# Ledger of designs, part 79: designed miniproteins, single chains

Each design is a single chain, and the fold is of that chain. pLDDT is the mean over its residues in the fold that is shown.

## One batch from the design tools (miniprotein)

Design m2746
Fold by ESMFold2-Fast:
Structure m2746 (fold): chain A 98 residues (1-98)
Amino acid sequence: MVTDAVKTLQEILEKHGIKLSPEQVVLLALFVYYVRKNKLTFEQVADDLNALLRKLRIRPDTFVRAVSALDLFYTKDPKAFESLIPELEKLYEELLKK
């Protein structure tokens, strides 16, 4: 079932005209978090970005817009964004369980 963290992120993405599945939202939000937490640029992780894009089967234009929207949310309210991370990490573990 969709959790409050996923719903919050989906609502933010919908304001930018982006509709993603719960799995896609979880993976993209965690990716943005890890890049920001480690003070990396998206250019420095370009290979990981390309691998993630292929895995999520998202169009490149949609991916760039979604990452930008999530990064903007992190910039405006880092505490709110970081408060969602424990739930997203738990969901990621559940999504990897086949």
Scores: mean pLDDT 76

Design m2747
Fold by ESMFold2-Fast:
Structure m2747 (fold): chain A 92 residues (1-92)
Amino acid sequence: MTKEEFLKQLIKDLEEILKNAENLSTEELTKIYYRLLGLLKLLEDPSLDPKKLQKEMDEKIKKSKASKEEQIEKLKKIKKELEEKLKKLEEE
């Protein structure tokens, strides 16, 4: 899978999640957000320890007090960032 194909798949998956966001729990949205954030960090720096990063994300999920609305907005921001990264790759 190319980086472009991977980003296109993530954007598509995130669009489906956002369409169904009102039916998802705050906990599910929080988990999705931090999993995506972890994947983005690994994509930018592949030298990061995946196990250490996963542990950090799991701790953030447990400590999260964000509302459902705040998690949805964070997911929308990630989607826009992914779309911008994809556009830059396609312009090269």
Scores: mean pLDDT 78

Design m2748
Fold by ESMFold2-Fast:
Structure m2748 (fold): chain A 93 residues (1-93)
Amino acid sequence: AEELAEKALELIEEAAKILEEAGDNESAEQVKKLKEKVAYYIKEGDYEAAADLARKAAKALRSRAKREPEKKKALLEAAELLEEAARLLEEAA
């Protein structure tokens, strides 16, 4: 469980970096905040809440990608990483 949770946090960090490198600082800061909240729920043993947060964040990034074509590639890549993080957190539960 700990190894899956650690990998999930690494994927969330990677998503934030992709967004930051693409110049989407607003989405990058939101994903950094997501990482803090996910880490909190992991520490509390609430992997279901952690997975739900990551999944909701991924959905938000995919919705933004439909409205911001210039940022679409980075938003979709970040969303895929957050979806994989959610999957790992569900497996950890």
Scores: mean pLDDT 86

Design m2749
Fold by ESMFold2-Fast:
Structure m2749 (fold): chain A 93 residues (1-93)
Amino acid sequence: SEALEKAVKDLERDCRIFGVEVDDPQALVEEVQAACEELGIEYDQELVVNAALIHAKTGLSVKEAIELAKPLVEARKAGKPVPLVDFLEELLE
């Protein structure tokens, strides 16, 4: 899937930027996508990538990471983006 390949590449890029280590980025993206399907959430690449990064950085469950990623994606869609770095720093403090 082109969407899956792009999500994996976006996650790998963000992992390098934020200093996060993920053993299998493809498996993590697939796990987050499956959790979104179980929760009845329509596919959103930005939501999947942000949730995967939050999960990897914080150790929160995939479902908890999805709930945290939702307001970030909605804020960006509303033209009021929250910097992901500021959000991650707040979660780790």
Scores: mean pLDDT 78

Design m2750
Fold by ESMFold2-Fast:
Structure m2750 (fold): chain A 56 residues (1-56)
Amino acid sequence: DSKELLERINAATADLDEQLRAAVAAGDVAKAKQLLEQRLAVQDQVFAEFQAEKER
C-alpha cells in the first residue's frame, strides 16, 4: 500500500522533481520555492485520489 502510493507520487512528480533539481543547480531560489509548493500540491492530490480509490 505505502509502496504503491510512493510509486504514484514519484511518477506524478517526476517532471517537477527534474525542474526543481535544475532550479536548485541554477541557484533560482524563487523558482525552487514555487516548484516545491507545486510538488506538495500534486502529492496531496495523488494521496487523496489514492485513498478515495481504495475506499471505492
Scores: mean pLDDT 81

Design m2751
Fold by ESMFold2-Fast:
Structure m2751 (fold): chain A 103 residues (1-103)
Amino acid sequence: DDLIDQDRKNGDVVGRTAAEDARRDADKGRALRDYFLGRTNGALKLLSQNPDAYRQAQEAFDKELAKAKEQAAKAKSEADAVAYLVYGAVSALTTAGELIMKV
């Protein structure tokens, strides 16, 4: 897959810089924020009344993402590894959002 080969070459060059790592972490933080804000304005009210709910949701997100990375590392093909990472990130966001909405 030419796209996977290109992403791998880009990863070998870009992924070794601290600035790019910080940018990717910031993108993850923005996605989590946008998810919480985009779902309902009620989520902000719940977060203001129970800040521990936000921390628990962030921990749940990190746990699901770590599981997706583990599955990707054990995948038999790069296409499967990418699929585990993409779907795992979506699952992590959904789990974190549901945790906040239920509290």
Scores: mean pLDDT 61

Design m2752
Fold by ESMFold2-Fast:
Structure m2752 (fold): chain A 61 residues (1-61)
Amino acid sequence: MTIEKDGVKLHILKEGEYPLEELQVLFSPTSGLFMIVTKEGEIIGVGETTDKSKILPLLKE
């Protein structure tokens, strides 16, 4: 699934219900690229944004 909202382009690689407190965002300010990883190191999403604070709220939609 791909979500494009508020200047964030997010590709969900593994669909599911994830507690936000168990997710970590790895963001590169130089490229605008990010990945979302679980507490266990599983990559569940990748994408691009200029504002990393807008990434995690998209997972609630």
Scores: mean pLDDT 76

Design m2753
Fold by ESMFold2-Fast:
Structure m2753 (fold): chain A 80 residues (1-80)
Amino acid sequence: TLESIRESFLKEAELSVENARKIKEEAEEAESVSKDEYAAKVATLGIYTAINKMGGDEEKAEETRKLREETEKILEEKLE
């Protein structure tokens, strides 16, 4: 079971970049963003960065960090 949990965690880390890009796309498509949506999206992207750092994948950690920074700027510009 521990090995299965580890494999699930690694797979979530592998999908983290794709999911981070999707969150950025959602931010780009939004006309306006609530403070709650801003906080939720930024927190989620932070978690993806942390997962990749803990997994030792520095390239994915850096990519998700950059996606977080880009998404945060987009969301800030669209805050009411």
Scores: mean pLDDT 79

Design m2754
Fold by ESMFold2-Fast:
Structure m2754 (fold): chain A 75 residues (1-75)
Amino acid sequence: KKEELRKELVDALKELSEAAEKTTNPQIRKEVAKAAAEGVRVLKDPNATPEQLEEALSRVKEAIDKAKKEIEKQK
């Protein structure tokens, strides 16, 4: 359902925000900011298709994974 994708995207954006606060790598921060902006844009669009929500969610999840890997690598 489109509503389930929207909820998942909101939850993923919260996780991305938390990961962004913990990363010190400026390149990762820039990629995180870009993914967050895209996710928010799609989430605010009332005409966003399930495919657009899924694509935005995929990008946000990818950015989360990348940020988490950098945080782990730093420790």
Scores: mean pLDDT 80

Design m2755
Fold by ESMFold2-Fast:
Structure m2755 (fold): chain A 61 residues (1-61)
Amino acid sequence: MLKTPSEEELEALREAQKLLSENLPVPKAVGVTIRLMGLALEGKADADEILKMAEEAVKEA
């Protein structure tokens, strides 16, 4: 079953991608963004979780 991300999840993904691209090397930023999109499509992460995971990825870099 295909899940369409909510508008809140899409907005969180845009903000996460911006945060990641400003703070991480391109390969890491792309990898984390793809992972977050996958989680949103699978319904395994909401908007808050997407942003938290992006922030944690930046803190570990």
Scores: mean pLDDT 77

Design m2756
Fold by ESMFold2-Fast:
Structure m2756 (fold): chain A 76 residues (1-76)
Amino acid sequence: SSNSSNITSNINTINNNRRSIYGNTSSRMNNIRSTSSVSSFNTNRSVVIGNMNGTINGYNNRIYSYYGSYHGIRNS
């Protein structure tokens, strides 16, 4: 239910300070290993959640991996 939340539940966005980039995620009831991920980019900080490959940039970017390792990249 909730027409507005219907689309939002398909994204893995936690923060939306200023600029947010939405995507889709295949995270359902904590029943996923490591699959597609989405990133939430903030003007101040970039946060990537899921199993992302590549590089992110920002003031204080952090990468969260479901089944991997958590590491934060700070460019301060």
Scores: mean pLDDT 36

Design m2757
Fold by ESMFold2-Fast:
Structure m2757 (fold): chain A 75 residues (1-75)
Amino acid sequence: SMSVEDRQRLESAIQNDAQLQQQLRQALDSEASPEVILSLLRPYISVDSYNHLRQICQDPVAYGCFKLDLKALLS
């Protein structure tokens, strides 16, 4: 899992940045590649969390759960 600090930074960014919200919704709704979603999140997380998310994206089940978490943050 991501660090608590990176999780809080992402949640804050998603809640306070309307452009990021729109880009994430568009990517999720269009079923964009994992690389698109990772590129949107890259500025808000550490290198370690980024590498962990890249690994998650290679596992379809873990990536599915991660997308559901992102959709919940956008609700």
Scores: mean pLDDT 83

Design m2758
Fold by ESMFold2-Fast:
Structure m2758 (fold): chain A 59 residues (1-59)
Amino acid sequence: IEEEILELFEKYGGDAVATVKELLARGYTPEQIKEAAERLYKEGKITKEQAQTLIDAAN
């Protein structure tokens, strides 16, 4: 899921809504998406702002 978030963020030019919609279509839950966004931020792979937009889009 974390690698898929990074790939989709690049594919959609940082569009969190499009990224989350695709992840949900792939069978990921909103909870899994939010947890993965928090992990990516803690690992320094995305910004705090990017993580927040993913979390907001998953709600």
Scores: mean pLDDT 81

Design m2759
Fold by ESMFold2-Fast:
Structure m2759 (fold): chain A 71 residues (1-71)
Amino acid sequence: SEAREKLEELAKELGVDTSGLSVAELMNAIIDALGQKAKEEGLTSKEDIEKLNEQVREAGELAVEVLKEEE
């Protein structure tokens, strides 16, 4: 699945090991990694928060596409 490959690539960019993870586990790992990155970078601007929201939305849309393809 192209959507799964993109979701796994996003997770890997955040330093997540994607081997053997379900779509739900990938989503949880991505959200956790993004939250940790936000803490480390000390996000203070609206633009930084909007970028974080876009990454979360992209991951969510990819997860929905994977689930639709597997139904």
Scores: mean pLDDT 76

Design m2760
Fold by ESMFold2-Fast:
Formats: C-alpha cells, sequence, structure tokens
Structure m2760 (fold): chain A 63 residues (1-63)
C-alpha cells in the first residue's frame, strides 16, 4: 500500500509530493506516489488484486 511506497521513496532519498489510492475498472486496488529529489520526479505504483495479491509494480521517471 501507500506505506510501502513511502518507504521506497524515503529509502531512495526522495521527498513525497503526493499520494493517490483508487480502485481500477478490474477491481484492483491501486496506490500511486509522486516523489521528487534534486529536480528529478518519479511516480511509484503498486497494484493489488481484490484478494490482496500484488499484480503490478511500476517506477516511472518524469523529465
Amino acid sequence: GLDELRKIAEELGFKVLGEREFTDADGNKVYALLAEKDGKRLVLVLQYSPNDELVGKQLLELD
């Protein structure tokens, strides 16, 4: 969830700018976190199935 994303961002030395939690069209629970360090921004995403199984993980770097 968001606690895992916060930990990842903090361990990478990033400042958390924003957090999102929502359910997608397939019923998966999606957690997204926007973070920034030295002008570099990234989005971390974790996606869980309705039975709380991790089904997706993304790290997207923004220019």
Scores: mean pLDDT 81

Design m2761
Fold by ESMFold2-Fast:
Structure m2761 (fold): chain A 109 residues (1-109)
Amino acid sequence: MEEKIEELKKKILENAAAGDFDGVRETIRELAKLFGVDEEDAEKIATYAALALMLSPPELQERAIDILVKLLKEGKVDEAIEFAHRMAKAALLGRTDELEKILEEVEKK
């Protein structure tokens, strides 16, 4: 399982660097499904997280993926959706300070 997670994480980061929104979204959806998330919730997570990553500074992208993986490993699907949504909103507004705050708050849980 860990090797597959690292493979998907690498693919997400590569697609984000290439500006491939659809590639990021599809890979995050695959990641969510790997943890048994249903189709509807996987689509919500994938859409918000892809938007968040595509609009975030590269140095925050890996941290965001690591937190998402942690929440999914713990079965915290609703928290994963909320995390991805909060990150997407902050990224859309260009609020790097808010992105860092969200990451720190979730990492402390």
Scores: mean pLDDT 85

Design m2762
Fold by ESMFold2-Fast:
Structure m2762 (fold): chain A 65 residues (1-65)
Amino acid sequence: MNYEEAKERGYELALEELRRHPRWSAESIITYAVLKMGEEFPFDGDVLLGAYEGARAAVEEIAAA
């Protein structure tokens, strides 16, 4: 999985968890997405960075609404 794919998946994971747990902090949602991706792709820096950036984008989008 490349950085761009990880970013898209991290965004989707964070968006889904924000809907399930609207009271969770942005930090908790981002951490969840990164850890979930890290479980499947351990020590892949591009995947972890992509997941983080995607999750952050989802959180920022919801905060702007």
Scores: mean pLDDT 78

Design m2763
Fold by ESMFold2-Fast:
Structure m2763 (fold): chain A 55 residues (1-55)
Amino acid sequence: SHMDQLTQQLQDLVDRGNALNQQAQAETDPQRKAQLLKEIDQVSGQVFDVADQLS
C-alpha cells in the first residue's frame, strides 16, 4: 500500500541519516564534513516530509 511504501521510505531515510551522522562525526577534513552535514540536512527534510504524509 501507499502507507507501507511511505513507512519503508521513512525507515530507509532514517538509516541513511544515521550512517551519514556517523561519517560526519569521524570526518576530520572540514570540507568533506561540511558536505556530509549538508546531506544530513537534506535527509532530515525528507524524513519530515514523509513523516507528515504518514500523519
Scores: mean pLDDT 86

Design m2764
Fold by ESMFold2-Fast:
Structure m2764 (fold): chain A 91 residues (1-91)
Amino acid sequence: SMNEKKLKILEELKKRLIEETERVVAEYLAQGDLEMAEAVRRSAELALEILDKLIEGIKNNNLEKTIEELSEEYGVPEEVFRKILEEIMKA
């Protein structure tokens, strides 16, 4: 299934985002940069929230509605989310 393949790609992206975030946060903490460590963690939490909503939208066959809601909530054009998904699916 195409949706099954998309979900596997997004779950793998989510895993890589978590791993990279922990690495970058650890580097800033090692430098004593608590403000940057917190900023990176918060940015990653936001990205993970968006990814989780996209994953749920695909699972529920309401991806377009999810993109509309994310566009409104975050002030980012719908086309940006569609382009990101297209690029992720090409990898």
Scores: mean pLDDT 84

Design m2765
Fold by ESMFold2-Fast:
Structure m2765 (fold): chain A 113 residues (1-113)
Amino acid sequence: TAERVAALRAEADALGPYSPVFGALLKAIQEAIERYKKGELKPGDEFELEVDGRKVKVKITYNEAEGKLIIEATDEETGFKVVVELDKNGNVTRVRFYDAEGNLVAELPAAEP
């Protein structure tokens, strides 16, 4: 959900030198979730946002077999990436943070409260 993504921005700040990039990527994902919720986006869509002076590429895919929406945000300058998985109810189930080389920097499983 957008609320869970907003909470993850504080955790991104804890990632030190990556925090400004990941913060911008999480803002882009939050915007994508809101647009998807309004019916403005569909699976297969790819678009660009400018967030905090960064050009962010957002890609949306849907895994029908598992009922998961996958939103991927990539900083075009650095190649840093955040991937968020949403269940069919719109709950964030997983967030993965990647550096420019594709190495997993952090993973946050969003457990149900």
Scores: mean pLDDT 74

Design m2766
Fold by ESMFold2-Fast:
Structure m2766 (fold): chain A 85 residues (1-85)
Amino acid sequence: SADAELLALTGEMQAAVAEYLARVAGDPAKEAAFRAELAAFDARVRELGDRFVAATSEAEKRAVLAELRAAWAEFRARVEAIIAA
């Protein structure tokens, strides 16, 4: 179900965010850049989460889940660029 996939993705995102935080630790410029990207991503996750809760069909939930996966891919790409800088 989309609900089960969202829970699994949330767990994956939490683990990855913790690992990224560890990878930027000790570099104040990278930490600041990472926190800015995380704040923007958190705002997007909140928006998509509200839409997921409001969804009345499995198809609508899957559409929101697809947008969340796309936002997560963009966030990861931006964070990898920060780490590589």
Scores: mean pLDDT 90

Design m2767
Fold by ESMFold2-Fast:
Order: C-alpha cells, then structure tokens, then sequence
Structure m2767 (fold): chain A 89 residues (1-89)
C-alpha cells in the first residue's frame, strides 16, 4: 500500500497521514496495526499502544501481540512486553 511504501522509505509522518485516512474509511485491525507501527517509528509510543490495543480488540493475532510487546519493551515495561509476547504463541 501507499502507507507501507512511505513507512519503508522512512517517511513516518506521511505514513501516519495515509494510514489515518485508511482507518477513517475502514477501522480494521490491519489499519490500526499499521498506525501503531508508524507511531512507534516516530517514537510516539503511547499512540502506538492505543492503536495496537484497538487492533487486538478486533483481531487477537500473533502480529498484533508482537507489535504491542515491542512498544512496551521500548517503554521499559518488560513485564507487559513479556506478557503480550507470550500471547503471540
């Protein structure tokens, strides 16, 4: 997708804009996951947590738990990181 291309190019703020447009049209688990990734790449870890939690509430997939675990690890919350990583298996 356009958002994925922008993310790969390191254009994280532009990726957020594209994914935000996607989520306004389709608030799917995948679109919340993509916004979580983009916010995490910008260092916006609380926004990333919010979007990964929304993604998990729609689809408790391994990838969504891995995403949330990674953000908690970056926040220094090893307790929560380990908890959510265990749910990815």
Amino acid sequence: SQGDQLLDQGRFQDAVRVYQQDISQDPSSQNHHNLGVAHARLGRFQDAVSHFRQAISIDPSSQNFIGLSAVYNRLGRRDLSSQYLSLSR
Scores: mean pLDDT 88

Design m2768
Fold by ESMFold2-Fast:
Structure m2768 (fold): chain A 77 residues (1-77)
Amino acid sequence: KFLEDVEEWIRAFAEAVRRGDSAKEVGAAMGILATGIDYGKEDVANELVREGFRLVDAGYSPEEIERRLLEKAKELL
């Protein structure tokens, strides 16, 4: 269930990046963090948020950001 819930927020994050909506981007990142708190996986959630913003700053496409974050979430479990 953690993976399912965090995947929804990862997709929301990538969609916000695609639209250039910085407020929704931050909101989706907060959703990832809240999911981490709810499931006792705050370390995983923090790492996903840091990686998400790193990929944005590095100029990755929304599709690559989504793919890489979903892959990383599975690896960290």
Scores: mean pLDDT 87

Design m2769
Fold by ESMFold2-Fast:
Structure m2769 (fold): chain A 94 residues (1-94)
Amino acid sequence: PKISISTPEEVEAKGNEDGTIPFQVDSEGEGELSLQLYYKDLKTGESSSIDLPPGSQSAIIKNLKSGHEYEIRIIATQSGLSRSGRPSLLKILE
């Protein structure tokens, strides 16, 4: 059984607004699927993660900075197995 994660390649948000990242996670395995969003500010190098409720199809990132770009990854874990999606680029417009 494979965990499949789909995210947009790029997402844009306006500065000082919340960024919404849509995603889809599919698994053919058994067990509870836990979801996290990892993000990294590419200008400052600061990173953080957000735990997402089970069954989430989007994540909201707060306190985004105008003119910054963020690397976003969805991480799904099932029965001790973790898979990371492809990186998405979140651009915060000025």
Scores: mean pLDDT 79

Design m2770
Fold by ESMFold2-Fast:
Structure m2770 (fold): chain A 64 residues (1-64)
Amino acid sequence: AAAEAYERAYRAAREAAARGKTPEESAQLVGEAGRRQIEEAGWDPERAEAAQRAATLAVIEAGA
């Protein structure tokens, strides 16, 4: 679900930030890895892209 993708993205970004990565670096890592995981799970590519973009933007806006 999109909410689950968001939660995973936010958590990964927080962990990366705690380890000294910038919010931009955290968002980039989460975005790319998240897309691959969603595609492997069999999500529709268009929905996967939309959900991942929303999750990445939410992480950036949260300042993680």
Scores: mean pLDDT 62

Design m2771
Fold by ESMFold2-Fast:
Structure m2771 (fold): chain A 95 residues (1-95)
Amino acid sequence: EREEEERRLARELAVPLKEAVEAIRAGKLEEAIAHFEEMLELGIRWAREHGDEEAVESLERIREKLEAGVRKIAENATPEQLDEMLAFLDRVIAE
């Protein structure tokens, strides 16, 4: 079912995103970038399989700014904010 596919994708994207946030919290910036890259690649593949060219282009643009974005998060995010993100992602994965 489409709805099951969307929920499965959300969980699949949440896993590398959680790993990226955990890496930021641990001070492992290169690992965080790699996990965000994995998340974007999954999203791009899904969009391509469903003929969503607009989403593919949008995600590719995000990919180009990924390193700068991750560094900005690492610089500005508090441990409390990172913990809130992890709690949210754990909920998505569990559902």
Scores: mean pLDDT 80

Design m2772
Fold by ESMFold2-Fast:
Structure m2772 (fold): chain A 100 residues (1-100)
Amino acid sequence: LEAARAAERAAFEGARRGGRAAVKGGKEGAEGAYRAALEAARRAAEAAPGEAGEEALRAGEAAAEGARAGAAKNTGAGQAAGGVSAIGAGADGRVAARRG
């Protein structure tokens, strides 16, 4: 649990920095977001040695690839799909916020 959380936090921090770049640069920012997410995934794997690190690396790489593909589609026509994905990702947070 602890190792997995440390890995997830490192990946999240990288994704957050990449997200800011993506908002500013659009298509060019998407490349920055992808690179930041990969860097975070690598650091997460280093922070969680063994099986947990391997799993974190795998998950982080998949997330980075998904973010890059999503950003490529999110040029005008893809905004509706991006909105649905954001709603899905934020659903957990909204449920928690509405409860308390």
Scores: mean pLDDT 56

Design m2773
Fold by ESMFold2-Fast:
Structure m2773 (fold): chain A 73 residues (1-73)
Amino acid sequence: SMEELEKIAKEIEKAVRALPHVESATATVNADGTINIAVTAKSPEDRERVRAEAERIAKELLPEGTPYTITVL
């Protein structure tokens, strides 16, 4: 359900924000059920690591087959 996806998105947001090298993070649910994860890394050199760790968190917390996007700034 949308409510369950919003709860999971909030948990993803919290987990990503707790990572080292993350400046800020938001996770939102689109009307089509896609989860948009936007993360700002503390430095450009951290972007690849931050993306990999955000992917891991999304895969662990989202039901299999749930569409999501990750944007790292």
Scores: mean pLDDT 87

Design m2774
Fold by ESMFold2-Fast:
Structure m2774 (fold): chain A 79 residues (1-79)
Amino acid sequence: SAAEMARIEKEFEELRREAEEFARAHADEVGIASLRLILESAGRRIRELLKQGDVEGAKKELEELRRTLEELKALIEAG
């Protein structure tokens, strides 16, 4: 549905904002640049899937991104 697609896009934008804010506080310039590339790539894939009507594929991509960001945050905090 259009509402479900909008929710997925909103969740992606929230994840992107939180991740960028975390990176500015804890990561060096290379870490920030790497994070931006990951977010840009994932955002492109999610938007392509939504354009194709593949809502389940978009949800899966969003959940994989969420897991990747949590792992990266843990690594940054541990190092």
Scores: mean pLDDT 81

Design m2775
Fold by ESMFold2-Fast:
Structure m2775 (fold): chain A 66 residues (1-66)
Amino acid sequence: MKVIVTDSDLQSSLEKSRQDAEEEAEGLKYKNPSTTDEELQKLIDKKLKESRESAERTRREKLRSE
């Protein structure tokens, strides 16, 4: 069997993280209406950046195994 780790794996992880971050941001705004758009954007950006770095590290580790 052949296993190829591609950029698509990274993109899929990032897309899921984006959706999760957006849902959390909506929930936070609903719970705290005084939350600013800047604070919501910071939350989304932080999660996307962390997810991207984690996914890249996981991808490199997996490539070394396959």
Scores: mean pLDDT 70

Design m2776
Fold by ESMFold2-Fast:
Structure m2776 (fold): chain A 114 residues (1-114)
Amino acid sequence: DKEYKEQLELEEKVLEKLFEKAKEGSEEEIQKTLALLIQAMARYVSAGDDELARKYAEMLVELREEHGVSLNEEYRKEVIDINSLDEKTIEELLKASAEEQYKLLKEIEEKRKK
């Protein structure tokens, strides 16, 4: 629990740094940050950490609104392989509002538990 909390705080700090760099960075930094945000949201939904999942969804929306982003094939494959999300789900997440992203990932997690 203590180690988990410390790791969460460290991951949040790293993701916030990557997010700020992506807002002013290259296409590569934007792609990397998008993939990591999707992965983090999926993990936090699975862990029941709804507040962090929503926070990262809001960060994804901000990057999308600022840069008109699309996730490239290499990072799509990484998100699919690590989180077992299909390509259609990734496309829906990239177009959805923060609340819709959270709900979509929550539905996927609930279906896996059934």
Scores: mean pLDDT 72

Design m2777
Fold by ESMFold2-Fast:
Structure m2777 (fold): chain A 73 residues (1-73)
Amino acid sequence: AEEKLKEAEEEIKEAERIIKEGKEELEKAKNDESLSAEEYAGRVIRAIGDIVEGELRKERAEKIKEEALKKLE
């Protein structure tokens, strides 16, 4: 019960970190005028992939947290 809540909270924090890093990488790619078209595309694809993965992981962890909180009531 409490352990599951803690695991969900840790997963939310990790997912938020991945989303933040992905957004930062995307911004860096957009501001790096030295990148070739291929390098820019590769960085954008990776950054978007990280953001999407992070958002999905966060949504799942949030649902687990809500369920754990209800069971602790």
Scores: mean pLDDT 81

Design m2778
Fold by ESMFold2-Fast:
Structure m2778 (fold): chain A 96 residues (1-96)
Amino acid sequence: MSEAERAAAALEAALARARGLYELLEENWEEFQADKELAPSAEGNRFASRGLIEAVEAIRQDPARGRALAEAAAERVPGGREEILRTVADAEAVAA
């Protein structure tokens, strides 16, 4: 595969994971919110998964806005920062 084809495949996989996580959190939101210890992590992951999807969509029209959305998402899930920023880099490579 070309580098662009690899970036596109990686991007599609990352978006599928983000959508799956967002759907899981939405479907079980009341249970996550009821657990005071889990609620901050669930809120962070919900914000980050939505933020990553929006960042990828924005990157094609406004790369600066896309990067800003990705940075905001990464702040909510520091352990996921590398994956979020890599996904945005893949989106920029596909858009170029």
Scores: mean pLDDT 80

Design m2779
Fold by ESMFold2-Fast:
Structure m2779 (fold): chain A 80 residues (1-80)
Amino acid sequence: SRTVRLAIIHELRGLLKQVEQAKNLEEAKNIVKEFAERLMKSKDPLAKEVGKRLLEIAETAKNKQEIIDGLRSLIAELEA
């Protein structure tokens, strides 16, 4: 459980870096959606839940900054 959580946090920090480098909102959304789909295929309940939350962030964001803020909030929640 703890090991899986730490691995997800590490991967989310990498995802955040990729999103920060994205040219526009559409590219950022696609990066996050691809990552979310991968996590949702996991048998781990935490990975599935994080995947669902990432998909919601990607679907509801109106600009790239909202995706960055959503990812930072999710990482902070998982680190608590």
Scores: mean pLDDT 88

Design m2780
Fold by ESMFold2-Fast:
Structure m2780 (fold): chain A 100 residues (1-100)
Amino acid sequence: SVKEALEKAAKLALELLEKGKSIAEIEKALREAGIPQEVVDAFITSLHVALEIHRFAAPDKVKKPITDEAKPSELPDFDAERTVRIAKGLAEGILYADGI
């Protein structure tokens, strides 16, 4: 199910963020884990939004745009659990908006 795929994506992304992996490395790992491309796309888009929310909350500390090559763990005051929670919630909104 979409819910199970998204829960798997969130868990794997949290582990990789804690290991200091880049957004591009996380996207690759999600695809290699057999998560559907639709779920991967929604989650990675949502992860970028969650990181941009962090940047807007601390603009004086985050001086460079967040790219796919960025390692979120290197951002000041980075909270991996909070970031993944926000990304998962946003991805649920994207994936279920077209449902039923």
Scores: mean pLDDT 78

